# Designed miniproteins, single chains, part 23

Each design is a single chain, and the fold is of that chain. pLDDT is the mean over its residues in the fold that is shown.

## One batch from the design tools (miniprotein)

Design m781
Fold by ESMFold2-Fast:
Structure m781 (fold): chain A 87 residues (1-87)
Amino acid sequence: LEEYLKEVQKLNEEVLKLLDELLKVASEENKKKALELMEKYNEEVGKLIEEMEKDPSKAEELLKKIKEKVEEFKKELEEIKKKELEE
């Protein structure tokens, strides 16, 4: 369990770095959108972490779902960044 939680922490650190970089260059409107996406991401991933802690036997499956959420959020942040650069 601890090993899986450590991997989740590393993934979250990567996402937070991307978010921080975006927030430094984004317009106020895109900053708000990025922060709203972060709140949604934190809620969804938080629920998966709680499930992992309640049932460690599902940790591998739940980590896979967390990785999918991380990839989705990274994609959404990249779309915001691309839109910002096109303006």
Scores: mean pLDDT 80

Design m782
Fold by ESMFold2-Fast:
Structure m782 (fold): chain A 80 residues (1-80)
Amino acid sequence: SELEELLKEFQKVASEGMELGDKDVTKYIDELKRLKKLNEEAVELYNEYLQSKDEEEKERLLERLREILKEVKEIVKKMK
C-alpha cells in the first residue's frame, strides 16, 4: 500500500538523519530537533489514518505524510 511504502521510506531516511546527527550532535542539534518534531507529527498522522473512516480525510492525511517525508529528505540531504 502507499501508506506502507511512505512509512518504509520515512523510516529509512529518518534513520540516516539520526545516524548523521549522532556523529556531531552539537553541529546538528537544530536538524535533530526538527527531525524529532516531524517524526512525532508523522506518528500522529499515521494513527489518525488508521482510525479514520472517511476516504477524503485519509487522502488529506496521506498528502500531509508525503509533505513531511519531503521535508525530512531535504533536511537529511543537507546533513550529508
Scores: mean pLDDT 84

Design m783
Fold by ESMFold2-Fast:
Structure m783 (fold): chain A 79 residues (1-79)
Amino acid sequence: SMADELIKATEEFAKDLLEDLEEKVKAGQLSEKDLAIYQAQLAVMKGSVYLAEKLGADKEKVDKVKEILQRIEELLKKV
């Protein structure tokens, strides 16, 4: 379904962002501008998850993406 395509695209984007964020955290290379950009991207992904869920995306896939977004949010709060 279109909803499942949206959640899959959001999962791929979220995984890529988490990987990039973890590398920058490990390197100690997070600026205030980087944090603002990651926070904005997180907000957009949360919106995409909400829309996909409303359109009937697979609950298991939605929950998996929510877990990735929660990990991103936790990393951003620790900096």
Scores: mean pLDDT 88

Design m784
Fold by ESMFold2-Fast:
Structure m784 (fold): chain A 58 residues (1-58)
Amino acid sequence: MELEEGLRIVEETGKKNVESAKKLNNQKAYDFYKDLYERAVEGARALLEAERSGKPLP
């Protein structure tokens, strides 16, 4: 499914960005990408659950 592929891409990209910031000892970038990654994954999971439930978003 397209949403599942999107979630996978977000998870992989976010993970790479967080690890890169961590290796560079850039705490601000690490915090930024960690928050962005967590929010993006949570949002994608919510959309996937809505699709499974057959409920359209407004």
Scores: mean pLDDT 72

Design m785
Fold by ESMFold2-Fast:
Structure m785 (fold): chain A 71 residues (1-71)
Amino acid sequence: SPEAEKFLELAKKGAEMGKDNPELLVKALVELIRLAELSKEMVEKLLEEVSKIVDEETYKKIKEEVEKLYS
């Protein structure tokens, strides 16, 4: 959907701009996902795109915090 693509674009831009501040980036992406009420499938796509931009440690933290939103 157009909205899903917009959130993917925002996440990619946020990751690129915020990769030097991992703690803030993790919080910002989790809040974006929470407020947007994205489906699990859309979140999976978002995480895939972000994984291409951020380091492995930052990606792992984002993934762990996001998984808590669905528990």
Scores: mean pLDDT 77

Design m786
Fold by ESMFold2-Fast:
Structure m786 (fold): chain A 88 residues (1-88)
Amino acid sequence: SREEILARFRVLAAAGMVFVGERVLANVETASVEQLQQAIDEVQEAIRLAQETLEKAKRLGDEKLAQRAQEVARRAQSVLAGLQAALA
């Protein structure tokens, strides 16, 4: 359905934000405080999008989409923890 297509685009967008956050974390020694804060904000948005996609996937009965959304949220949470530790 169109709703499933939009949910898939949302989880892909969230995955992209996580990949950017992962790159910032990999180069944390050269990252500015402003870059770390921006990455934190983007990864928090990725968590929100992944959680929204997970809820929609559950309502649609799309278990595969729900698993993908959960995995993106899990990775985003891990990246967020690393970025927050680097900023502290």
Scores: mean pLDDT 88

Design m787
Fold by ESMFold2-Fast:
Parts: sequence; structure tokens; C-alpha cells
Structure m787 (fold): chain A 71 residues (1-71)
Amino acid sequence: AAERDATARAITKAAHRLLSVLPFDEAEKYIREIAERVAAGMPLGEALRYVAEKSKNPKGAEILREAAEEV
């Protein structure tokens, strides 16, 4: 299995959802934080939940939490 491809697809899906409800700069910050944590060895689901809990935007937090449940 291409774990990197699966992770990239999950991040892309989350980014697409975030971009539908948030300004580009805010969505980009969330995606960057997720990517940095995954690169540091954090599992994708944990990275998504971590960024969701630190999010001050309720809609952004909800999207990230839903994405975490999908992985």
C-alpha cells in the first residue's frame, strides 16, 4: 500500500472541505499544521484531531474532526 498516497488523499480531501467554508489563508494554515505533524511522525488521525482542538473556528474544527474519523 502507498501510505503516502493515502495520507495525501486524506489531506487533500480535508483541504477541499476547509476551502469550501474558510478563507484560503486560514485553510492553508490548518493543512500546513497537519502536514508538519504527520511529517514529524504523528498518525494522520491524531494530527487532524490535534489541529481541530486548537482551531478557534467551529466549522474548521468540525471538518477536521470528521476527516479524522474517515482515516
Scores: mean pLDDT 76

Design m788
Fold by ESMFold2-Fast:
Structure m788 (fold): chain A 85 residues (1-85)
Amino acid sequence: MTLLSIHVESGDESRTVLLSVEEVEEMLKKEVDPSLKLVYQQLAGLRVLEKQRAGEDEAALKSGMSLEDWRKKTIEDLLNEFENG
C-alpha cells in the first residue's frame, strides 16, 4: 500500500494530509458526484508530480540549471496549459 504525504500551507495554517492511492481509487468508484470525483482525480494526479520529482535533481544537474529553475519550469508548463486550455 502506497501512502501520499502532502504538506499544505495556507496563510496561517499548515497541515500534513496522508492519503492512500487505493483509498482515492475506491472513493472514485463509489462517488457519483462529479465535483467530488474531480477532487479525487486531482489527488491521483499528484502522483504524476511525485514521479517527476523523483528525477528532478538528476534532470536539473544534467541540464546545468538549479533544481529550483527546473521545478519552476514544470509548474509554468502546467499553468500555461491551464491558461490556454
Scores: mean pLDDT 57

Design m789
Fold by ESMFold2-Fast:
Structure m789 (fold): chain A 73 residues (1-73)
Amino acid sequence: STEQLTEAEQHEQAAKAAEAGGDDAAAFAHYYRAGLLYSSLGQGDKAARAFERAEQLLEKLQGQAPALPAPIS
């Protein structure tokens, strides 16, 4: 669980960096992965926030391109 927490935090940080750099596809993938990891750890509040950000990015990506990235891409 400690390793999964670190992984979730790393994905959240990577998502923020990608988003700041304009890479919405990478940001979506990282937020989505962070949400899954936080959820598996029982951190429902952090998971919900990560998924909400991922959903916002997904909506933005749907407006930009017909094809969406895979969650782990």
Scores: mean pLDDT 79

Design m790
Fold by ESMFold2-Fast:
Structure m790 (fold): chain A 81 residues (1-81)
Amino acid sequence: SELEENLKYQLELAKAAAELLKAALEGEEAFEKKYEELSKVLPKEIADAAKEEALKNKENPEEALKETEGLIKKLEEKLKA
């Protein structure tokens, strides 16, 4: 299903962004290390999009992380239904 594939894409992107936001809370070195790790296991398109999303929210990473984790739960529930 195109809808299911779109939801899976959004979920992978949100998970990657959440990991980068968690790393941003630890500092710049942790953020760069996490991006490098994700870039080795994820498609470049997803890793780059997740980095862009995390950088957009760099001023408020704690708030952005909370919103992103909420989105992950919502997407996971939609995929289980």
Scores: mean pLDDT 84

Design m791
Fold by ESMFold2-Fast:
Structure m791 (fold): chain A 79 residues (1-79)
Amino acid sequence: RLAALEEALLRLSESADDRERRVLTAAGLLEALRLLEEERGGVASEEIKEARARLEAEMKRLGITEEEIRAALERIRAE
């Protein structure tokens, strides 16, 4: 749920550098969109689809790699 995600992100961010915080934020936003989609029965609304597309475009612009996101998502989900 979103509250657990927020708590995990805050905890992980305490020792993170600026780059790691950006990666954790991007991964956390992707996870939040996934959780919102699940709450809606697994059907992504147009708003969720647009938010995901914008986030993915911004990650590419910032040079955040799929490997960085995958590692950050594993850390978030382990919390």
Scores: mean pLDDT 76

Design m792
Fold by ESMFold2-Fast:
Structure m792 (fold): chain A 97 residues (1-97)
Amino acid sequence: SEEIKKIYEALEKELSKHVPEIEQIAAQYGLDAAETYVENLLLEIMRKRGKSDKELEEYKELKKKADQYAELYQKTKDEKYAKLAQENMKKVLELIG
């Protein structure tokens, strides 16, 4: 749907603001360190926006599910997993605000 596309574009835009820092961390410490850095940045942004510890835990669970469905889509090429990944990422973006 058009709404889901706009949500993905908004997430890309937020992450794009931090690309230089992410690339520097990846170059110095590797991809896993860069991914941890991004996760910590998003959690910090959410805390500054007034999100509760409960909402931060919900974010972590939703992101984990979105990532798992994206991985299943890459492995199976089954469109149902692409849709499930998108639905969970929409909920992640709603929590980020």
Scores: mean pLDDT 78

Design m793
Fold by ESMFold2-Fast:
Structure m793 (fold): chain A 67 residues (1-67)
Amino acid sequence: ALSAEEKQLPNGPEMTGRALRRIGEPLLSRPLSAEENRRILAESYRETGLRNGVPQEVIDAGVAEIL
């Protein structure tokens, strides 16, 4: 659990969500669907695989399994 002050600090997804909300993106006013969450996880998996030197075909297969 974060303190009220810590919750106001921009970090990761919270920073992105706040920035887009300030622009007035209505999509951020609703919870993400399971499909939208899966796409975010797929992108995170791809970045992690690239950082770990995993072969591109293995990364692509893992992304396909997440989606």
Scores: mean pLDDT 59

Design m794
Fold by ESMFold2-Fast:
Structure m794 (fold): chain A 73 residues (1-73)
Amino acid sequence: MEEVEKKLEEALKKLKEILESNLSAEEKMKKLREIVGEIQALLQKYGVSPKTRELLEEIQKVADEIIEKIRKE
């Protein structure tokens, strides 16, 4: 359980780095898809706790911001 929380925190950090980066829309989408895949694999293996739910909500917000930024480019 602690391991999944740590990995979700790392995923959130990586997503924030993508959002703030000057990467192309294509590179941002590629990295976003890779991170989403990692998150899905973690959730399938470990399930969802209250702490992971809060992290997932933050992750979803940042992912939505990345998608909106790509849409505007």
Scores: mean pLDDT 79

Design m795
Fold by ESMFold2-Fast:
Structure m795 (fold): chain A 95 residues (1-95)
Amino acid sequence: MEEQKKELKELIEKLGERLGVPKEKVEELIEKILKLPEQQQLEAKRVLEEVLSSEELLEKNKEKLKEIFTSEDPFKVLLEIETEIGIEKLKEAVL
């Protein structure tokens, strides 16, 4: 839906602002993500919402998040971040 694309765009813009990424690179990433299949766009939205909802996750993954804006495959970088978040949650659950 057009609404989901708007929300995804706003999340990418917010992430870029938090990381100090130039607007030109933010717009380039938005274009790349919006060209992905709808399922992958929804997965990207979920990961971005999770990262932006937690200051600790944002700071911990800051360098990897910056890599999203420079990567030829930003979705792959997002999946790597999601995997790291999942591992941390599993470690917390064992304690």
Scores: mean pLDDT 78

Design m796
Fold by ESMFold2-Fast:
Structure m796 (fold): chain A 95 residues (1-95)
Amino acid sequence: SVSEELMGQLLMTRNQGLREGLSGAQVLERMIDLLAERLISLGFDPEEIERRRDRALDALRNGDFDTLLSIVREVFERYFPDEVDLVERLFRNSI
């Protein structure tokens, strides 16, 4: 499914960043960018996705992980409701 492919790509991006010796923040930035690119490619509104990406990156830069997780959770509740707990865990494990 599309959600399973997206989760696989997020996990691959996380693991690749960790292998390259990236910080948790750098890994999370790559995961946020991948998520935004994939949602736009799936036909979701680019302006809405870019707005959410900008908010998520600002939260990450400020060390506001609660806000970052909230934004990611809201996106998945809207587009992939069955994957909300899994994506939150994946992002939380990258902090």
Scores: mean pLDDT 86

Design m797
Fold by ESMFold2-Fast:
Parts: C-alpha cells; sequence; structure tokens
Structure m797 (fold): chain A 87 residues (1-87)
C-alpha cells in the first residue's frame, strides 16, 4: 500500500539510505557471499547472504509494523558486515 511504501522510504531516509545505495550494496554482498562460498568459508558466505535475506524481507513488508521490524533486522545484518570489515 501507499502507507507501507511511504514508511519504507521514511525509515531508509532517516538512516541516510537511498534505494539505489541499498541495491548497490546488495549486489556487492551477493558477490561476496558467492566468493566466500566458492572458497569454503561458510560463516562469511552466510553473513553476506543474511543481508540479502533481510533486504528481501524488508522489500516484501506488508504493514507499517513489518517495515519497522524488517528494517531493524536489515540494519542489524548490515552493521554485522561493517563490524567484520572494521575488525
Amino acid sequence: SDDVNRRRDDVMRRRGMTMGMVRGRMRVHDYMSRYFDRRGDTDMSRMYRDTRDSYNDFMNSHSVDDVDRSFSRMDSTLNRVRDYMDS
């Protein structure tokens, strides 16, 4: 619905994210998931795959509450990747 789409845009904008930025990041994370999978690094592959799965949940949200919950999960998975890269 329009309310769900507006809420999705609002939560992203509040975090300084655009749809283009998130889509670009997801393409990189998909590549990294496959890269680590080919190398037998299951933990790293799963970490990057989790970001894609959470993004898909966010994009498929059907209510305002689902948008908020799924965005929180996506933000958490993205922060996990950031923490790994900064360590």
Scores: mean pLDDT 85

Design m798
Fold by ESMFold2-Fast:
Parts: sequence; structure tokens; C-alpha cells
Structure m798 (fold): chain A 51 residues (1-51)
Amino acid sequence: ATELERQALDEEVQAGILSIKAALSPPGSAERNQYFQEADEAYQRALQLRS
């Protein structure tokens, strides 16, 4: 595996953690929406690292 693949995995793990935090937040709350946004951003960074 390349160094970029390892960094991508780290970002994917972070996205997973943020998704769990979103699930633990009240539905429709600003906190839940923020965690989902941050999870998507981490996942997008992982995709860039794999390219």
C-alpha cells in the first residue's frame, strides 16, 4: 500500500467516527447536520488521496 492509501484509510476512519457522532445527536439538530457535513468532507479527502 502507498502512503496515500494509508492516509486515505485514516480519513475513512475519521468519516466513520463522525457518522457515529451524527447518529448519537438528536435528529434535525445543528450538531447532527454538522457531523454529517464533516463526515462527508473527510470522505472527500480520502477520495482525493486515492487519486
Scores: mean pLDDT 82

Design m799
Fold by ESMFold2-Fast:
Structure m799 (fold): chain A 117 residues (1-117)
Amino acid sequence: MKKRLVVISDDEEAGRAVKEALEKAGYEVVAVINLGTGEELNEELLRGQLLNVKDVADGAVIVYADTPLGRRKAEIVEEILKELGIPVLARIPYRPEESLEEVAERAVEAVRETLAA
């Protein structure tokens, strides 16, 4: 059965690359949510967007900058996902020097490993 995933990213290009790689790997991406690179996370907007896919998503992939701010945003995202009952299948920290291909490949591998099928 094809798994349905939400990609949540603090970078639009990284989120898009991860979506495309997951779709090529045989998953369905039902939503890509861009958190933006700013210091403030709009938690209400994120909850609203996740509620729209809660009943169709099998899990979420969190893509975030490997910085103190990026890690803090990822922690808040994970708590919101937990409140909504959406499993976190992968956490993908990325460094500014990494290629989008490397980030996307790491996301696919992490999701495959977590699903163990």
Scores: mean pLDDT 84

Design m800
Fold by ESMFold2-Fast:
Structure m800 (fold): chain A 78 residues (1-78)
Amino acid sequence: MAEEELEYMKANPEEFEKDLEAMKEQTKKVIEESKEEELKKLKEVAERLLKEAEKAGFELLAKAIKEVLEYIDKKLKE
């Protein structure tokens, strides 16, 4: 549930930052192992999440999602 997830991020910023770093590391690993079709799906999901994060004002989350999107785009162009 998006609203509850956003409330969690606001209430626990330090814990959320650690979770974000762990998620970025795991996401980059998934991207390295993913096929082109899977990367396209991940990009679509990440673009949607980015819009939601920007709308909610979660700058750290938005920055992390942008970094993931750049990584996906780089992998797709290889």
Scores: mean pLDDT 73

Design m801
Fold by ESMFold2-Fast:
Structure m801 (fold): chain A 94 residues (1-94)
Amino acid sequence: MEEIREQVIEELAKMLVERYGLPEEVARKIAKMIVDALTKSKELSDEEIRSIKNAAIRTLLLAAKKYPEPIDISKITKHDLENMLDWGERMAGE
């Protein structure tokens, strides 16, 4: 019954503000773009939404490592995020 999707967006936005000093409004837009890219045309379970959070965080960290400038989310595909989902789950399972 709780909206985990909004929580994921909010936590992802907080990370962007904290780590990269992005304005809250910009951070929320980027977080929404990532979540929307993974969820459009599909209904996801709460578990899948949690997995998306881990994948999105991992993908952003990898993108920031390659791109020292502000993260270009347009370069991050849904396929990249889905691939990182599996990696994120393995890390959480440790």
Scores: mean pLDDT 58

Design m802
Fold by ESMFold2-Fast:
Structure m802 (fold): chain A 80 residues (1-80)
Amino acid sequence: SEAEKEKLIREVERISREVVEALRRLGREDEAEEVRAFTEELIEDIENAETVEELTKNQMRLIALSGELLVLRRQLERLA
């Protein structure tokens, strides 16, 4: 549904911003730009999703991005 797509896009944008910020704090600027580009692709894929299968695939990609954020947060915590 349109509402589910909007919710998923907002969650992708939120997590992506946190991943990019964490990478920048770690001095990993090139990786931050890669995540930004990957996020733009993911949002486009979500907007163009026509099936439940496609939406599920994009949800799995969001879960993977969330996992990366957890790893980066642990790295920042250990440096503090």
Scores: mean pLDDT 84

Design m803
Fold by ESMFold2-Fast:
Structure m803 (fold): chain A 86 residues (1-86)
Amino acid sequence: NEKEKRIKKVEEIAEEMSKIGNKENVEKAKEYIIKLIEEGYSLEEIREKIRKEFSEDEGFVNKAEAILTALEGQERGEELRRQRLR
């Protein structure tokens, strides 16, 4: 289903980011985002929760926003392919 596909994308994005460095914050951000996706929150709602609850943890927020941005880009690409824009 769409939720499972989204979770797999987050895992793949986090794996690539962790190869670059800051693995601890990447792992924490991945786990938090996946949990909220499983609970049915939209990407916009997840972004708002992260900014509200973790505003003091710049490292976490930075990695979480990077994951969300990459995920949004991937999903937008899939939507464009599905629509066959010519």
Scores: mean pLDDT 80

Design m804
Fold by ESMFold2-Fast:
Structure m804 (fold): chain A 76 residues (1-76)
Amino acid sequence: MRIELRGGEGGILSELLSLIARGELEPETVIVIHLDGEERELDPEEAKELLAKLISDLLTSAVDKALEEEEKRLKE
């Protein structure tokens, strides 16, 4: 099976989560990522690694923003 994912980082994250939730990431599934004009072909393990990275990046960004807002509050 070949699954193509598009729509930037947020779109790819949403689609990967949907595929995992539906149990559609079978060992024979090839996942093609279309991001910023680039095409990458991933197996299910590589797709899970990408999902973990995207979640980690999103969480890190949210934490950094919260910490910056707290620092601004303390320095005024």
Scores: mean pLDDT 73

Design m805
Fold by ESMFold2-Fast:
Structure m805 (fold): chain A 67 residues (1-67)
Amino acid sequence: SYLDAARQLAALYGLTGLSDAQLLRLLLHVAETGKFPSRAEAEAIAAAPVTESVAALRERIAQLRKE
């Protein structure tokens, strides 16, 4: 699932205690850029306020993963 992929990504940066929406925002960055964020970028994304629902974030990730 996208959440499992996002949890693996967060673990790479040592990020813990993130909500599902914060986790999906990290995965969305990878989907948008095609690359892993830097540590500073990952920490900034994790610290950002949640403005979108989990469902909206999942949809955006799915759209960006179309080849």
Scores: mean pLDDT 78

Design m806
Fold by ESMFold2-Fast:
Structure m806 (fold): chain A 83 residues (1-83)
Amino acid sequence: QIEEDIKLAKELLDNATDEELKVFQKGMNASALEALGELTEKFKNKRQLDLYQLGRFARAYPKTPLGKAIREKAKELGLEVKE
């Protein structure tokens, strides 16, 4: 459940390539208008789309246990995390 979801999200980010992490970071930090523009573009594959959406979740729900864990993991990986 929540603990398993947190573990899976952290493992997904730990196993992500630099290119995949950039897609995740872009999703997490994009404004609503920027995100609308991104969603009109084709992502290279489902994994990139999933990572973008994981970032959007962390942006939308930053105070949830899962959202907090994703954002803290992003900081540990040296990614930019906008408030």
Scores: mean pLDDT 80

Design m807
Fold by ESMFold2-Fast:
Structure m807 (fold): chain A 94 residues (1-94)
Amino acid sequence: LAAAADGLLAEIDALRARAAGLSLAELKAAIRALARRVIDLALANEALSVEQQTGFVLRAIGIAFDAELARTKEEALELLDELRALAEDIRAGI
């Protein structure tokens, strides 16, 4: 679990480093894909209570929805930063 969380955080950081070279559409699609993986990570983490899992899943769904509505790379990067913070919270619960 910790290794899976660390791997996801590394992929988020790698996407952030590459963001300048991506179109807005590519960045939004990548953020939504990472949000689905954050949902999977939260649901796979048996150390989390049902209430904690539900909270993390709802936060990830919100970020994915907001990413679809993002109009600028700056808005998309703010959502990527929110997704990273969420992944860190899930990792801290492991």
Scores: mean pLDDT 83

Design m808
Fold by ESMFold2-Fast:
Structure m808 (fold): chain A 78 residues (1-78)
Amino acid sequence: DEERLRELAEELFRDQAKERNLTDEQIEKGKALAEENGGLSIDEIKNKKSFTPEEIAAILYQSSLELARLALEARRRR
């Protein structure tokens, strides 16, 4: 379950990151940032007016995890 969630999240994340022209290095650094610190909080996102590519990647990864969770819940409901 957790592994499938992570795999789907990584696929969604990489697709979104490529659409935003992020490099593979920025993608990997952003993923590491999200996993290490939980990324950026909602309050930080709301109050911050400029983001590094790595911070954008971290936000995309966090969002991809949530989207993956919602998608799997919708598909697996009984």
Scores: mean pLDDT 74

Design m809
Fold by ESMFold2-Fast:
Structure m809 (fold): chain A 66 residues (1-66)
Amino acid sequence: SLLDELEELAKKASGEAGRALRSGIAALKQDPNRTTALVAAHELRLLDTPVANEAAELFERLAEQL
């Protein structure tokens, strides 16, 4: 699933991108809705790194399923 892909990426991610990704996953687990997923994607997009942009795309795709 997209959530499983996000969790696998979070295990490999470090630094600010890793922290933002883990925070986004935790927020989504607490409040699983489209807005929460899109907020996580937006925060990751602001970092503008390859791993953050990849994670943001996964959150955006997951938002379409919520």
Scores: mean pLDDT 85

Design m810
Fold by ESMFold2-Fast:
Structure m810 (fold): chain A 100 residues (1-100)
Amino acid sequence: MEKEEKVAKKISEYLRENKEELVEEIVEKASEEERRQFGRIAAEYGRETGDEELERLGRLAAEGNLEAFRELVRLILERMGESPEKAKEILKKMVEISLK
């Protein structure tokens, strides 16, 4: 296994075991600016992939909706927890969007 695949596997396993605790920790620690920025990135990712729910929650989070941000974080963590490949795909794509 490549080192990237090992990291992705560990991330997916950790997310499956600790998802709800991570959601609350991220919501508590994220600033308003960080929540809005994450929402903008997620909305663009949803738009590029045709994921209407991800785009919708991302737009609401970008507008300052705290509950939409919580649900957005939960959705992303759930998807990343599905498999190491999915975790890698999501991380890579969101990083690419954040650099635009």
Scores: mean pLDDT 77

Design m811
Fold by ESMFold2-Fast:
Structure m811 (fold): chain A 71 residues (1-71)
Amino acid sequence: MEELKKKVRELYRKYLIENNGVLTDEIIDKIAKELGISRSTVRKLIEEIRQENKAKIDADPVAKLIYDQIK
């Protein structure tokens, strides 16, 4: 679970940067195929990652400023 979430996080960040910060169904499909999991699982994990990142960013003002500068 934790290892899978870590891999989803790394791929999500990589593809998001390559796609100018825009999350698309193609990114979800690529992650699902790369990790051998369903699109629904990828979407669920991305949602959890976004909530975790928001909590961490809200706790760290410097990280929040950096995040807000990146699309």
Scores: mean pLDDT 71

Design m812
Fold by ESMFold2-Fast:
Structure m812 (fold): chain A 100 residues (1-100)
Amino acid sequence: RDEELVAIAKRLAATDDPAEIARLLESIHEEEDRRFLSQQLVQRIFARSYEETNGSGEEAVELFRKRVDEILEHTRDERIRKLLREAEKQLLEALRKEEE
């Protein structure tokens, strides 16, 4: 189980294909592991989006949302959809508070 999770985590870090990302998340058996890796993925997507927009917070948020939506288009698993949306919301709320 741990070996499989490490392999999935490494692949999630290496791939930009939203369909592959959706399949990898669907392959995670434990809900806690799925939530953890979904949160890591969402944070990575935001960090990449922020770097690409070079300090434009609004543009980074828009690009980030677009990338999360692309992954959601490739999965019908309600649990994964909820986890990705929850992670997205939590990240955006944390960013809003940092700007206060």
Scores: mean pLDDT 80

Design m813
Fold by ESMFold2-Fast:
Structure m813 (fold): chain A 103 residues (1-103)
Amino acid sequence: LAPGVTREQELAALRNLVKNTVDQKVVLFGLDKGNVLGVKNFLEAFGADVTIANSVEELRKAPEDALLIPIPPDPVELVELLQNLDTIKSKEEAVKLAEELLK
């Protein structure tokens, strides 16, 4: 449990993550390799097919049926993103979020 994140927020984020990723193709992107690998391992335990993109260009090349999740390094931002995965409506939107992480 990260400082600044409530247990309720963490549980809601995890439930939403599982609901949106079970039996899905998922592509992760993030600057914190530990966070990205942790999310990958968690999702694979629940049956997701997970690939890690090492660049924004690799995200752009992801399958159109894949869910693209840019993983922010900040725990609060990560929890907010995971609770609102349904707001990422397109590949272009996910790529834009990943580009914003590089600022």
Scores: mean pLDDT 73

Design m814
Fold by ESMFold2-Fast:
Structure m814 (fold): chain A 73 residues (1-73)
Amino acid sequence: MARQAVEEIRQEAEKEVEEAKQEADRAAQEGLEKAQKEGSLSAALSAIGRARTEVQKKREEAERKVKEAEENA
């Protein structure tokens, strides 16, 4: 039954994306707190930008995994 394997991969991919989003939110919060203490908005913006890039990479990896699983099903 390939359908169950595809569903499992889809759920795993969704979990990875959600985890990346939570990590990005945490990094943004920490970056803002650090910027307030040090007075450096530039550092906060750089941290937020990196977090967004990581979320995008995780989304692309998740989409690739799901597509490959569907094609092999």
Scores: mean pLDDT 75

Design m815
Fold by ESMFold2-Fast:
Structure m815 (fold): chain A 62 residues (1-62)
Amino acid sequence: GAASQAERDAAGIERTIRNTRAALEALGKPELAERTVEEMRRAPDAATAQRIAARAYLEALS
C-alpha cells in the first residue's frame, strides 16, 4: 500500500541510522556511532536525522 509521510520519515530515519552506524564503525569510531544513532532516534523527521549524520561524518573525518 501507499506509505504515509510519517511512515516515509520513519523509513528514512532508519535507513540513515543503518548507513551512518556502518560508516562510523568502519572508520573505527564505534562510540561516535552509538552517540549519533541515539541522537538520530530522537529526530522528528528524516531531514533532521540526515543533518545529525552529516555533523558526525565531519567529526569523524576531522
Scores: mean pLDDT 83

